# Designed miniproteins, single chains: the designs that were tried, part 58

Each design is a single chain, and the fold is of that chain. pLDDT is the mean over its residues in the fold that is shown.

## One batch from the design tools (miniprotein)

Design m2000
Fold by ESMFold2-Fast:
Structure m2000 (fold): chain A 75 residues (1-75)
Amino acid sequence: SEEEKILEEVRRLQKETVEQMKKDPSKIDEIFADTQKQLEKLKAESKNPRVRLFIDATLGMLEIYKWVLQKELEL
């Protein structure tokens, strides 16, 4: 289904974003900003409130992960 394709793309973006942030910590903010734009575009393509909520949850989780990685760089 179209919803399944969106969910699979969200999961792929999440995984790739985490890997990119780990490999290049100097670009964490840029990587996150790019992924946020892509996730917001996918959210606009979905009419399903549960899919939209999943995208919001994924974005929130990535924001927390970004914060954790940045905090680890201060140690």
Scores: mean pLDDT 86

Design m2001
Fold by ESMFold2-Fast:
Structure m2001 (fold): chain A 85 residues (1-85)
Amino acid sequence: MEEELERQRRELEELREEALAGKEIEPTIAVAVDAPEDLKEGARRLAELFGKELEETEDPEKVRRGLRNALMLQHRRFLEELAAE
């Protein structure tokens, strides 16, 4: 019955994700090409921490979406840590 257990775990994880964001988190964390090095380093660390890709872009729309994704990942990590105590 491993398929049943894996199904249940995946469903619980999906429900938690929906409760947090209601949307799938994009695989890429975007940062502005002209951003300060501190901000770029922070984005790189977040991408590495969550196994996401880091993208430097001049598109402000991508930067905004990337920042929201990074914040959602941090928030999800915080809640996950609380659940794990």
Scores: mean pLDDT 64

Design m2002
Fold by ESMFold2-Fast:
Structure m2002 (fold): chain A 61 residues (1-61)
Amino acid sequence: DELREYFRKLGLPDELIDRVLEAIENKDKELARQIFSDAFEGKIAPEHRGLLMTLALYIMS
């Protein structure tokens, strides 16, 4: 999966990559909302926060 390798190269943990890919592939707006909330609340590394928030907003749109 090209997208999985992209996120892995950015240094995202595998568990977070799995959740992000699930939200994208299934257009799971509730999972995207949870990812956004986790990033906003500081549960995701600061260097990845902006990317995950932007991706979550895109999926929720």
Scores: mean pLDDT 81

Design m2003
Fold by ESMFold2-Fast:
Structure m2003 (fold): chain A 80 residues (1-80)
Amino acid sequence: GQAAVLTPEDLKYKEELEKEIKEFLMTVLKLPEELAERVAKEIAEAMAANKEEGEKLLEEFKKEAEKNPEEIRELILADA
């Protein structure tokens, strides 16, 4: 397949997303810092590859996590 090259702007976007998602996971879902950082990196990398769909999925994830924090937390912990 054609290699996708991240621009410096995409790399900064990914780093800022990682911080934002990590903070959300720790604050709303109360995940351990190490797990929150790992999950945040995975989500941010996926979003950097497909920004429009990634932002929509993140917003839906945040809504679901706020409605059912225990269920979402348990799913992430089970995958860890």
Scores: mean pLDDT 76

Design m2004
Fold by ESMFold2-Fast:
Structure m2004 (fold): chain A 75 residues (1-75)
Amino acid sequence: APPSPLEVLREYFKRNPNLPEEVERALKAAAHRMMEEGLTSVEEALALLEELIAQTRDPALRAQLEAARREVAAL
């Protein structure tokens, strides 16, 4: 079976141990909501990540969040 959005985010953390604090906090908050609300669809996970990206004003931090979103979108 293909990995879930939550598994993709967990793997992203493992591959990127030096993420900026803001990005790590945002992605961990997204993963926590996915677990609590039982968000299993790619569409629901992408909507959550896009909300976080829209709140990010720093272009470099936004680029890192977009990279994580694209990995989820590839599911």
Scores: mean pLDDT 75

Design m2005
Fold by ESMFold2-Fast:
Structure m2005 (fold): chain A 57 residues (1-57)
Amino acid sequence: SMSQERLKESEEGSKVSTPPAVQALKDMPPEASLDERSQVAAKAAGEEYKKWLEEKK
């Protein structure tokens, strides 16, 4: 619990409004190719856009 809070604090210090695409890319291994990263980012952006559209209506 305490270790989790310290980890969260470190991430929260840098978390102002991290875009979901950026977050997804951070979760990928550093060895991932640009093609893989592009697909992951596109999927995350598409999901966010669809959610935004649903909420906007």
Scores: mean pLDDT 65

Design m2006
Fold by ESMFold2-Fast:
Structure m2006 (fold): chain A 114 residues (1-114)
Amino acid sequence: SAEAVALALEVVALAGEVIRLAQEMEARDPARWAPVVAAAAEVNALATELLRLLEAGAPVEEILAKADELLARLDELEALIRAARTPENAATQERMLGLLERAKALVEELRRLV
């Protein structure tokens, strides 16, 4: 549906912002943030694939499977971001966690529309 595609577009935008923030943090502390960047790239790839499946009118079962995979990778990314916390990066970490919470809510809403 057009509504599901619109939600997936917003998820892709949110995932793009998370990877951008993770890359900024990796530039300052590569050892701490390299795992976060890798996980954020995986989330971005899955969000982009979910959008493509929706635009192609893929079977509902395939769309739901991709949405479930994306939700699992978002949970893994959240854990990695929390583990990377320091007092110096707390504001950026909180911003990233807020973006992930919004992305999860949009994916869950999308699952209800298909």
Scores: mean pLDDT 91

Design m2007
Fold by ESMFold2-Fast:
Structure m2007 (fold): chain A 95 residues (1-95)
Amino acid sequence: SPIDEAIAEFLAFAKELLSKIKDPAARSGLEGFVFEAVAALRKAKTEAEARRILEVAKRLLSQLADDLEKAKSVEEIAAARQRALAEFRAAVEAL
């Protein structure tokens, strides 16, 4: 299905970003975002909605990966993850 294709594309994108993250705590933070984004993609009602969710998820995951590379503490990792999740949820609600 178009939704399964969008999920597969997102997971391939996420796998590439995860392969570049060496810190286990930062990797866990990214995986938490990936889980939420996949859940949102599975709830999409149309191909167009799935594609819009995919583009938002890819953009925010890239931003989160950059923020996690710069994070110096577990607290900064948690804050970056919370910001990415909040922005993702708001963007999906606005669709």
Scores: mean pLDDT 87

Design m2008
Fold by ESMFold2-Fast:
Formats: structure tokens, C-alpha cells, sequence
Structure m2008 (fold): chain A 68 residues (1-68)
């Protein structure tokens, strides 16, 4: 039951948007948790997928720091 490439891309795009729109520390932490859950669905991520994960994590982390 790993995600298809299309489902992965769609979910990462959603998480990236939610990270940008996060207004509370709780919302930013929720995005980080969902990114980690998505990571578990792909045991052998491609370099492109890893770069996308890093981008979303960095964005959510920065938003979290700004909201603290």
C-alpha cells in the first residue's frame, strides 16, 4: 500500500501549501508530522523526492520558528 507517484506529488504539494499557510505552531507541527508519515510510505525515495521533503520540512520549520 505505498503511494503512487501521482498521489505522492499531490500530497507533497498539499503539505507545501499548508506549510506556507500555517498561522500557528500547532499547524506547522501538524505539517511536519504528515511529512514524516509520507516519508514512511516510500522506503527508497529518489533524490528528487528527498529534495521535495527537505524543502517542505525547511519551510514548516521556518514558519514554526517565526510563530514561536
Amino acid sequence: MPLSPEQFDARLDELDKRAKEARTPEEAVEVLQEVLELYEQIPDPTPEQLARFDEVIRRAGRVLEELL
Scores: mean pLDDT 77

Design m2009
Fold by ESMFold2-Fast:
Structure m2009 (fold): chain A 111 residues (1-111)
Amino acid sequence: MEEARELAGEAGRKAAEMMMEGEGEEAARAGLAAGRAAQAAAEGDEERAREGIEEAYREGKGEAARYAKEAGEKALEAARAGGDSPEGRLWAGVAAGMAGIAGGAALAAAR
């Protein structure tokens, strides 16, 4: 649980840093894609989770894209380990929420 929470938070921090360097929209898209991947993993949709992880990597640049991808991958790992367990679904949901908030904030600031 802690690792995905930390990676989602770090992805958000990197998205904010990229926004200050003029890459806010790309960081926002990567964060939002990672959030969707984590949400799909929490819902048991492994195929959609993998698609979202690939999208996060493709949409972002540099460290923000990497951390967003890693957050999605950690959410999928928890969903696999817990199956449909409440614990696995809970922390995958937390990772999704953090990545989505970071992406949304970066997008809003870019406008």
Scores: mean pLDDT 60

Design m2010
Fold by ESMFold2-Fast:
Structure m2010 (fold): chain A 66 residues (1-66)
Amino acid sequence: ALDLRGEIIKIMKEHGYPYMLARGIADVVVEMYLAGKSAAEIAAELREIGVPDEVVARIEELLKAR
């Protein structure tokens, strides 16, 4: 899951998020992924915390590709 964390940080930074915020969101996604949550469940949680739909879609595609 360390590679997944790095990939999510990269996506977040490409969308203008500062590194510390990108790390926080990546940690939440990795925690949910390791807990066995689906890509759709993780996407719903990211929308709830205010991540834009375009960024959520990129993260969801990354999770579905694994």
Scores: mean pLDDT 81

Design m2011
Fold by ESMFold2-Fast:
Structure m2011 (fold): chain A 68 residues (1-68)
Amino acid sequence: VPEVSEEEKEKLEAIKEKYKKEGPKLNNESLGAAKAYEMELEGAPNEEIAAAAEKLGAPNTAAAMRKA
């Protein structure tokens, strides 16, 4: 399981800010993908990441995480 570096943490925070700034252009798939990226950086298991993506309405991201 990879450790979360400062670089990855900053990238994750930039994604979160992008949600708020680009809100009307972001769809559920984009939100789910960024949530999955956040959880991967935190070392969450694929099943947990997939469940979080599904809750955000991002089934494509959830399926990718479960398949991985």
Scores: mean pLDDT 67

Design m2012
Fold by ESMFold2-Fast:
Structure m2012 (fold): chain A 74 residues (1-74)
Amino acid sequence: MSTLSDQLDDVEKDIDSIVELAERLANSDTTPPIVIGMLESIRDSLLKAPKGSKLYEAALKIQEALDKIREKIK
């Protein structure tokens, strides 16, 4: 039970880091295609979380960052 709580804290930190990375890439002029694919995979996983959860909200932020990245890569 304690191990699960520790894993949840780590996941919350990792998600915050991923959102920060996605936002940073959205403000960059160039993003590698492999990184875009990784962010899409993470977004899809987080979208399976209950609506209104921190995980779901993080997925929406990653989606906004991905939309900005795609607009720059024509």
Scores: mean pLDDT 74

Design m2013
Fold by ESMFold2-Fast:
Structure m2013 (fold): chain A 120 residues (1-120)
Amino acid sequence: SESDIENAKNIVDFAEKEIEYLKELIEKIEDEEKKKEAEKLLEKVEELLEEVKKLIEENAPIEEILEKLIKLLEELIKLHEFLIEVYKEENPEKFAEEITLLEELIELNKELKKILEKKL
């Protein structure tokens, strides 16, 4: 439906803003090996975001768009969880605000995923 496409576009816009914030957080990682792992998780997230955008641009079936959005949200949740663990190990007091925001974003992405899964 028209409203489902609008909702998909809104979720993509929100995901783009999350990704920009996550890029800033990844740049702050001091452990080079953990930074590389975060960059690999980010690459997968960016690949899925580009795939969702292409499906929307090409007017793909809504079910296909929603399935790819669910995968995007799953990979975003994994990246958020990874960054929380990295920041907790490095300096939980210094990164308390970032950890709290990442935890809130995980809950929001989980709720969005549940909403999309109910539409399939």
Scores: mean pLDDT 89

Design m2014
Fold by ESMFold2-Fast:
Structure m2014 (fold): chain A 78 residues (1-78)
Amino acid sequence: LEEEVLEWARENGSEEEVEATKRLLEVARKELTPEQYELLLKALLLLGEAEKALKEGKKELAREYVKKAEELIDKAAE
């Protein structure tokens, strides 16, 4: 999961975005439980799928992925 998120960032983002992702994951590992951290990783992968869908012009599919990612983040914050 973590390596998949970082690989997505390297392939689709700038070097600055890769560093931002690494910092986010580093802070999350320290502040979240293992279950919350896994939910965050899954949410980040869903946001990656949403970006891909937007690039393909599939706005409704992108919205669905963003909504699912938001639900996972909200669940992790509980």
Scores: mean pLDDT 77

Design m2015
Fold by ESMFold2-Fast:
Structure m2015 (fold): chain A 74 residues (1-74)
Amino acid sequence: SMEEEVERFLALLGEREIALLRAPGLTEAHLQAFDALLVEAARRIREAESVEEVRAVTRETQARLDGLIAEARA
């Protein structure tokens, strides 16, 4: 359902936020990038008309957040 996919997205965000905050190379720029990604993802989910669209937002947001975390760990 749409609700279940949104819950999965929120759980993913919580885990990635913790990982980013614990990254040894974390900077203010990384936090700003994280916030920008959240704003973009929230708009896309609000406009989503299908479960498939929410899944796409989740996959794309995960990839971008994982890249940001990898950068902060480097």
Scores: mean pLDDT 88

Design m2016
Fold by ESMFold2-Fast:
Structure m2016 (fold): chain A 95 residues (1-95)
Amino acid sequence: DQREAGKKGGEAAKEEVGKVEDAEVAEKGTGDNASGSGLGAYAGVEAGGPLTEEQIKQMNEGGKEKNGVIVKSAEGAKKAGEAAVKAAEEYGGGG
């Protein structure tokens, strides 16, 4: 099943990103905002809605360094984010 193949790639990417994020978080004490490690940016965008052409372009450049893995993740996150926001809004009618 293709979903399992994607999971394997995501796990490897998460492990790498997690390591970088850990180092960035430690430096947060310096008075810097480490909310741009990669996953952090996606979390914000996911909640904010679909990505803009400018953001997609920036991610495409970063993905080139990571063998285009980030680019694929961005496309998936964008689609999932939009669908999730719509479903969440209907799911949580604000009762």
Scores: mean pLDDT 46

Design m2017
Fold by ESMFold2-Fast:
Structure m2017 (fold): chain A 97 residues (1-97)
Amino acid sequence: MIDEVDVLKALVIISASVGMLAAKREGDEKRLKLFEALRDAAVETTNPEVLEHILEATRALGRGDYEKAVEHLKKALELDPDNKSIREALKYAEELL
């Protein structure tokens, strides 16, 4: 049975990996670290609501909407406060504001 969590994890990991590849080609170390943290955050959680916020943050970052990315990461952190990778992603996203 295809689980919602497995689908959301796959979407985040693929989207973040595409962002990492783009950032590496551009020499953007800050965006690279942010996408790495987003990928790792998705791996660490089994909560579909947290994954939805991480996915929306990843999409917002891909559009250059850093304010929306920060909003979604704050919501993800409220739901999963022990997820270190969400905290790291939020820190890197705030550095891009």
Scores: mean pLDDT 86

Design m2018
Fold by ESMFold2-Fast:
Structure m2018 (fold): chain A 62 residues (1-62)
Amino acid sequence: SKEEILELLERAEKERDAGALMEALSLAQQAGYTEVIEAAIPHLEAGNILAAIPAMREALLK
């Protein structure tokens, strides 16, 4: 759910947990939140996985 993804992003940000970010991305893909996936891709391709967090949160909250 949207709330579950937000909780995972919060954990990833506060604890620098890349695993939580990857789980959030997986849930977003499973739920069909394409905008969240698209927001994350540039940061993942750059190797800055934790930098994807604010972009994913912004896309999810629209």
Scores: mean pLDDT 81

Design m2019
Fold by ESMFold2-Fast:
Structure m2019 (fold): chain A 81 residues (1-81)
Amino acid sequence: AKKELEELKKEALEAQKIEDEEEKKKKVIELAEKLAKIEGVPEAFKEQALGLKKALELGNISPEEAAKMLAELAEMIIELL
């Protein structure tokens, strides 16, 4: 779980550097889904990740801000494990 979250945090930080907004959005959605499937992550954090995905799909948040929030979420979960 912890190693998977560390890799996901790294991927989320790298996603912030994607220049194409649609590719960035697609990558962040993929990473949010990946976080929600990691075993050992508490349900509340999985719901937060899926909430970010939904907000991004609805256009309520930018892909860059969503990637940043996803990286911060992964870090919080790592600190709790």
Scores: mean pLDDT 82

Design m2020
Fold by ESMFold2-Fast:
Structure m2020 (fold): chain A 80 residues (1-80)
Amino acid sequence: SDIDVFISNVQQRIDDVRNTIDTTDDVQILQSVSSSLDDVISQMQSVYNMTNDPRISDQISDVQTIRNDVNDKIRSVQRD
């Protein structure tokens, strides 16, 4: 289904972002990733409002967590 494809694509993006946090200290790249995740969260909230699928709600929490991890990495790199 379209929703299953959407969920799979979001999970792949989360995995890609985790790899980016582990492999880069480039603040510009991390800021770009953080901004992209804000857009993803907004899109996911829109999809959740239309579908009321709890898997999307759970994934929103996961994306918010990884976005916070990106922002924590930015702060850590800027202190060094």
Scores: mean pLDDT 87

Design m2021
Fold by ESMFold2-Fast:
Structure m2021 (fold): chain A 75 residues (1-75)
Amino acid sequence: SSSLPVLEAPKKAVLDFIEEQLKTKGYTNLILDEENNTVLDKTRNVLLKLVEVPDEQISEEVAKLVGRILRLIAD
């Protein structure tokens, strides 16, 4: 439970950028590549930390995006 400098505005633009990276770079890199240095993997780590912030809007959107990413790579 720690606060970090979070992207407060525009929050939706950040999530949109993350989704675009997921599509462009390929979500399969998270499961096929053992190297933990992809933009997608780094983005996921940031999203996981953002879920802990007290902002309802950002936390909910981050949780949804993380869930979508995990489901895509598991499939």
Scores: mean pLDDT 48

Design m2022
Fold by ESMFold2-Fast:
Order: structure tokens, then C-alpha cells, then sequence
Structure m2022 (fold): chain A 88 residues (1-88)
């Protein structure tokens, strides 16, 4: 079981890694292929919703960088798996 703060940090760390990978792909003109599995253990449905919203916000922040890569003809393939665990 993880706190909301710990789950938010997981999302932030992943967003930072994804941003760095996109910036490097754009600089090098090379295709980006990223596979990531993120396991989120939440204490409530409300916490799961908050984590999902935060991830959505981070993807919006990265959208201009993804668009820049596509405009440059760089293939961007993102395979991101989210697993949400809610205790019974």
C-alpha cells in the first residue's frame, strides 16, 4: 500500500524520464521506443482518480515535445501499462 504522495512521485519520475528520452530522440533524430509498466497501489478509489488525473496532466505537459518529434519525422512508440491495485 502506497501513499498518494509516493504514487505522485512515481508519476513525476516517469514523466521526467519520458521527457529526457523524447528530448534525446529529437536531438539525435532517432526513433523512440519505450516500454514501461507502472504499478500503482492505492488506498481508495479517490486516490486512484487523483493519480490518474496527475498522470494525464503530465502527458499534456509532454504533448508539445511529442508533436515536435513527429513533425521532425521521428517515430515515437510508447507502450505504457498501468496496474491499479485497491485493497479489499
Amino acid sequence: METLEENIKKIDSFAQELKAALERALAEGRPLRLHKKITVETESPEQAEAVGQHFGDKLVELAPLVEAARAAGIRVELDIEFEFSIPY
Scores: mean pLDDT 78

Design m2023
Fold by ESMFold2-Fast:
Structure m2023 (fold): chain A 100 residues (1-100)
Amino acid sequence: SDIDQARQRIQQGDVQGALDYGQKAVDKGDPRSINVNMRTALAALDQGDVDTARRSLQVAIDGAKKHGDSASQSSAQVALDLLRQGDVDGARKAVRTSIG
């Protein structure tokens, strides 16, 4: 599945590959798309790749909107807004809270 491929890419440190599979999961309406895209954002932040983290958070927001998941949408939006302000540690904390 796209979710399993995204998780494997995260484990390999391939955050761009994880994002590509995460986007496919959102497009197919996979109910786990939000979580995997949040995990991709966290992995990207751990690598200092803020651009990929921002893109992954936007994909998570898009997935949350498609599923009517207002709680996940709000959490991903908070993390994205913190990254826009340069608060990487705050964004990392917000993402961790969202994924459990």
Scores: mean pLDDT 87

Design m2024
Fold by ESMFold2-Fast:
Structure m2024 (fold): chain A 82 residues (1-82)
Amino acid sequence: SQKDLEAGILEGMLYIIIGVLRLLGYDDAADLIEQAYTLAKQGRMQEAVDLIQTAKEKYPEVSTLISNAEGLIKEYAKLSQE
């Protein structure tokens, strides 16, 4: 379905950002984002958002990438509820 395609694209884009963070040496930030995505998939969005905020506070130099990952996680969660 279109929603399945959109969800797959969002997840693919999220894992590209995670890969870029790891390539730049921000493995801890990438781990936090992967944990946040797992929490979001479990419907634990507040915990996911809190973890993303922690990542932005610890790694302000890559906060734009983390914010982009946050946006993708939120859109994925929104599609999964439809």
Scores: mean pLDDT 86

Design m2025
Fold by ESMFold2-Fast:
Structure m2025 (fold): chain A 59 residues (1-59)
Amino acid sequence: SGRDLLMQAIDLAKPEIDKLLAQLKQQYQTASKRQQLQLTIQFFAETVQIVDEKLAELA
């Protein structure tokens, strides 16, 4: 049950994650290696937040 809800939340989050990934790819073009690391960390943190929000809506 909880696992199925998480998978559904990830699926619902996918369009927003795809937009974040597109933004990340654009930012990478001018970013230093250190900036790329920070951008990647932020991307994963925002992805987790979106999934958590979708999971809360499904509960």
Scores: mean pLDDT 86

Design m2026
Fold by ESMFold2-Fast:
Structure m2026 (fold): chain A 76 residues (1-76)
Amino acid sequence: LSDEQKQKIRDAAIDELRKRGFTPASVDVEERDGVVYVGVGFAEPLPPDEMRRLSEEAARAAGKATGLKVVPTRRS
């Protein structure tokens, strides 16, 4: 995964969240075994279902922007 692709993923995820009225505290991008994971940190506590939905939408937007398989980071 190139630095340019990582930046496109971050930008697309941030843009999708901002479009929905949220500013993430952090957006982390990691590649493992050909799959791209995007992790979103929120500055405020949100309901788990809302955080999950926002993370899924951010990953979907990043995948659309890059043509890559992008998924939200799994949390225990």
Scores: mean pLDDT 78

Design m2027
Fold by ESMFold2-Fast:
Structure m2027 (fold): chain A 98 residues (1-98)
Amino acid sequence: MLEELSELMKESREKAIEVRRKLLEEENKDLPEETKKLLLEILDLQIEGNVVMEEHGVESPETQEFAKKAGEKITELIKENPLASEEEKKLAEQAAKE
């Protein structure tokens, strides 16, 4: 089970890297710049989180600390997202406070 989980995490990280690469390709240049930036930053956080979990373990303090920082970064991204409503911004602020 642990070996299988480790393999799945590596596979997920490689898939996230591939999706990130495809977002930067010519065919995706028509996406709004802010949407592209948001998606790239979320993918970067997923890749980093996967690495932290692989190196330190899912229950590690390092993984928990990264989850908190990722939550703060997602809150920042929601504030910068032009599609985010005032209610969504308030919900993100409350989630970050937990």
Scores: mean pLDDT 66

Design m2028
Fold by ESMFold2-Fast:
Structure m2028 (fold): chain A 63 residues (1-63)
Amino acid sequence: SILEAVRKRLEELGKSTMSIEELTAVLQQYDPALATDIALRLIQEGKSTVSLAEFEELLRELS
């Protein structure tokens, strides 16, 4: 799933959060439209990084 892909990327980075660029790179391979929507939301909120929990919240808001 897309959540699993993001979780795996966080594990690979050894971090609890990832940058917008890292997140969008993961999402582009699954859903380019979702990647764009999430990036725009994070930029609008003035965020530079996102956690797995924040990503799950964004998915709920965009659905």
Scores: mean pLDDT 79

Design m2029
Fold by ESMFold2-Fast:
Structure m2029 (fold): chain A 91 residues (1-91)
Amino acid sequence: SSREKVGEEEQRRLKIFNEELEILSSPEPVEVRAERIKELAKEEIEEELKRGKPEMALATKRRALTMLRHLGVEEEKLEEVEREFEELIKK
């Protein structure tokens, strides 16, 4: 049913948010946490695009870049990551 499908989307998003929080609170170096956030965001962008939700893919890109900035990733590296996300969205 439509109601069950909405619940599945909400549960999927909650799982991703929890994984993001676990990565951000990890004692691993910033570079390792940044790569984990980037890979998680790529997987979510691909999933949102498969579901026909390009606006949600763009929202995931913006959220991931914000998290990486808060981790202290340098602006030049953030620009590289943004280009990588944009290449995924163009497909």
Scores: mean pLDDT 81

Design m2030
Fold by ESMFold2-Fast:
Structure m2030 (fold): chain A 110 residues (1-110)
Amino acid sequence: SSQEEFLRQSVINTARSGILIAEKAREETENEEVKEALERGIELARETLKLAEEGASLAEIAEAARRTSEAFSEAALLMSREGGNPTLVSSVGVMSAGFTADAIALERAL
């Protein structure tokens, strides 16, 4: 349906933005624990993107988006604790919220 296409495209857009923001945050940090958390977020965002692009079920995409949201939230928390760039901390946190919003929208369409 056009509604399902809209929801898939929303996830694709969120994942692409999340990957770009997390890559920038990774480049600016010297902290290995923060780098590892961001790399995990990037990996999960790439998997979420792949599922959305390859026509996986809305339930599978929603679960992947939730896992990605959790990883971005953890990365933002670690960045904040380590005195990271406040704009990047905020951006990573906003992407976490974006993945959660996508997951909720997908779950409501099931």
Scores: mean pLDDT 91

Design m2031
Fold by ESMFold2-Fast:
Structure m2031 (fold): chain A 80 residues (1-80)
Amino acid sequence: MEEEYEKLRKEMEQISKEIVDAIKNGDEKKYNELLKKFDEIATKMAEIARKLGPEKAREVAEFYKKLLEKINDVYIEKKK
């Protein structure tokens, strides 16, 4: 479970970097595809966190929020 959680966390970080790259490149189609993938990983992390308890669920929610804020900041800076 902890190993699976860490793998999903790293996967979410990697996808967030790819989303930022897609925004910088103006690739709206790839951006939308990556956002969908990001949400799928976030759902899996939330399921694992729920099994580990409310403290871990809060951790995951904060991590997700932090990554979304980072993505939104880059998007706002690059808006056409």
Scores: mean pLDDT 79

Design m2032
Fold by ESMFold2-Fast:
Structure m2032 (fold): chain A 61 residues (1-61)
Amino acid sequence: PVPVTPEVAEEVARRFPELEELLRESAEKGYTLNQVALAVQERFGHDVAGEVGRALYEAAR
């Protein structure tokens, strides 16, 4: 499982400012990329979760 780091959270938040708080809290709690994608899916729907998931994966490289 790949954790969301603060650096990854900041990078993705620049693309999705509305998710900044969720991404920051997720990094603080040590959430994985999959856990964040599921949380976004429940709150914002599948299409947004797909875009955010791709951005998280790219930023984590």
Scores: mean pLDDT 80

Design m2033
Fold by ESMFold2-Fast:
Structure m2033 (fold): chain A 61 residues (1-61)
Amino acid sequence: GPTVETPPGGNPLSGNQEENNEKIRENVKKVLEELLKQGRITEEQAEEILKQHEEGLKSLE
């Protein structure tokens, strides 16, 4: 159906959405690496978090 008033989609006006997504992805990887080093999470958990994060980014499009 047609949109009501406020657009919930929120189109990206940055122009470089792919580059922004890459930067975010790298930041997440660094955080996960640190957590792995501290033994806070397992390698499997880190991989799962990355996967979910990537899916989240794709779902925005």
Scores: mean pLDDT 69

Design m2034
Fold by ESMFold2-Fast:
Structure m2034 (fold): chain A 58 residues (1-58)
Amino acid sequence: SEEELEKAKEEIERIAVRGVVLNDKEGAIKRLKEIMEKYPEVKETAEKAIEAINKAVP
């Protein structure tokens, strides 16, 4: 549903922010990959989040 996709995108944003703030790159990327598997429609959003984490947390 549209509501489920909206919540998935919000969760992607929260995971990315927390991954950067807590310096937990590996944990954040793992969670984002799990969301991509469950919701293929948000794959591009999750991939952009992974790229942002990789740039912020070397």
Scores: mean pLDDT 83

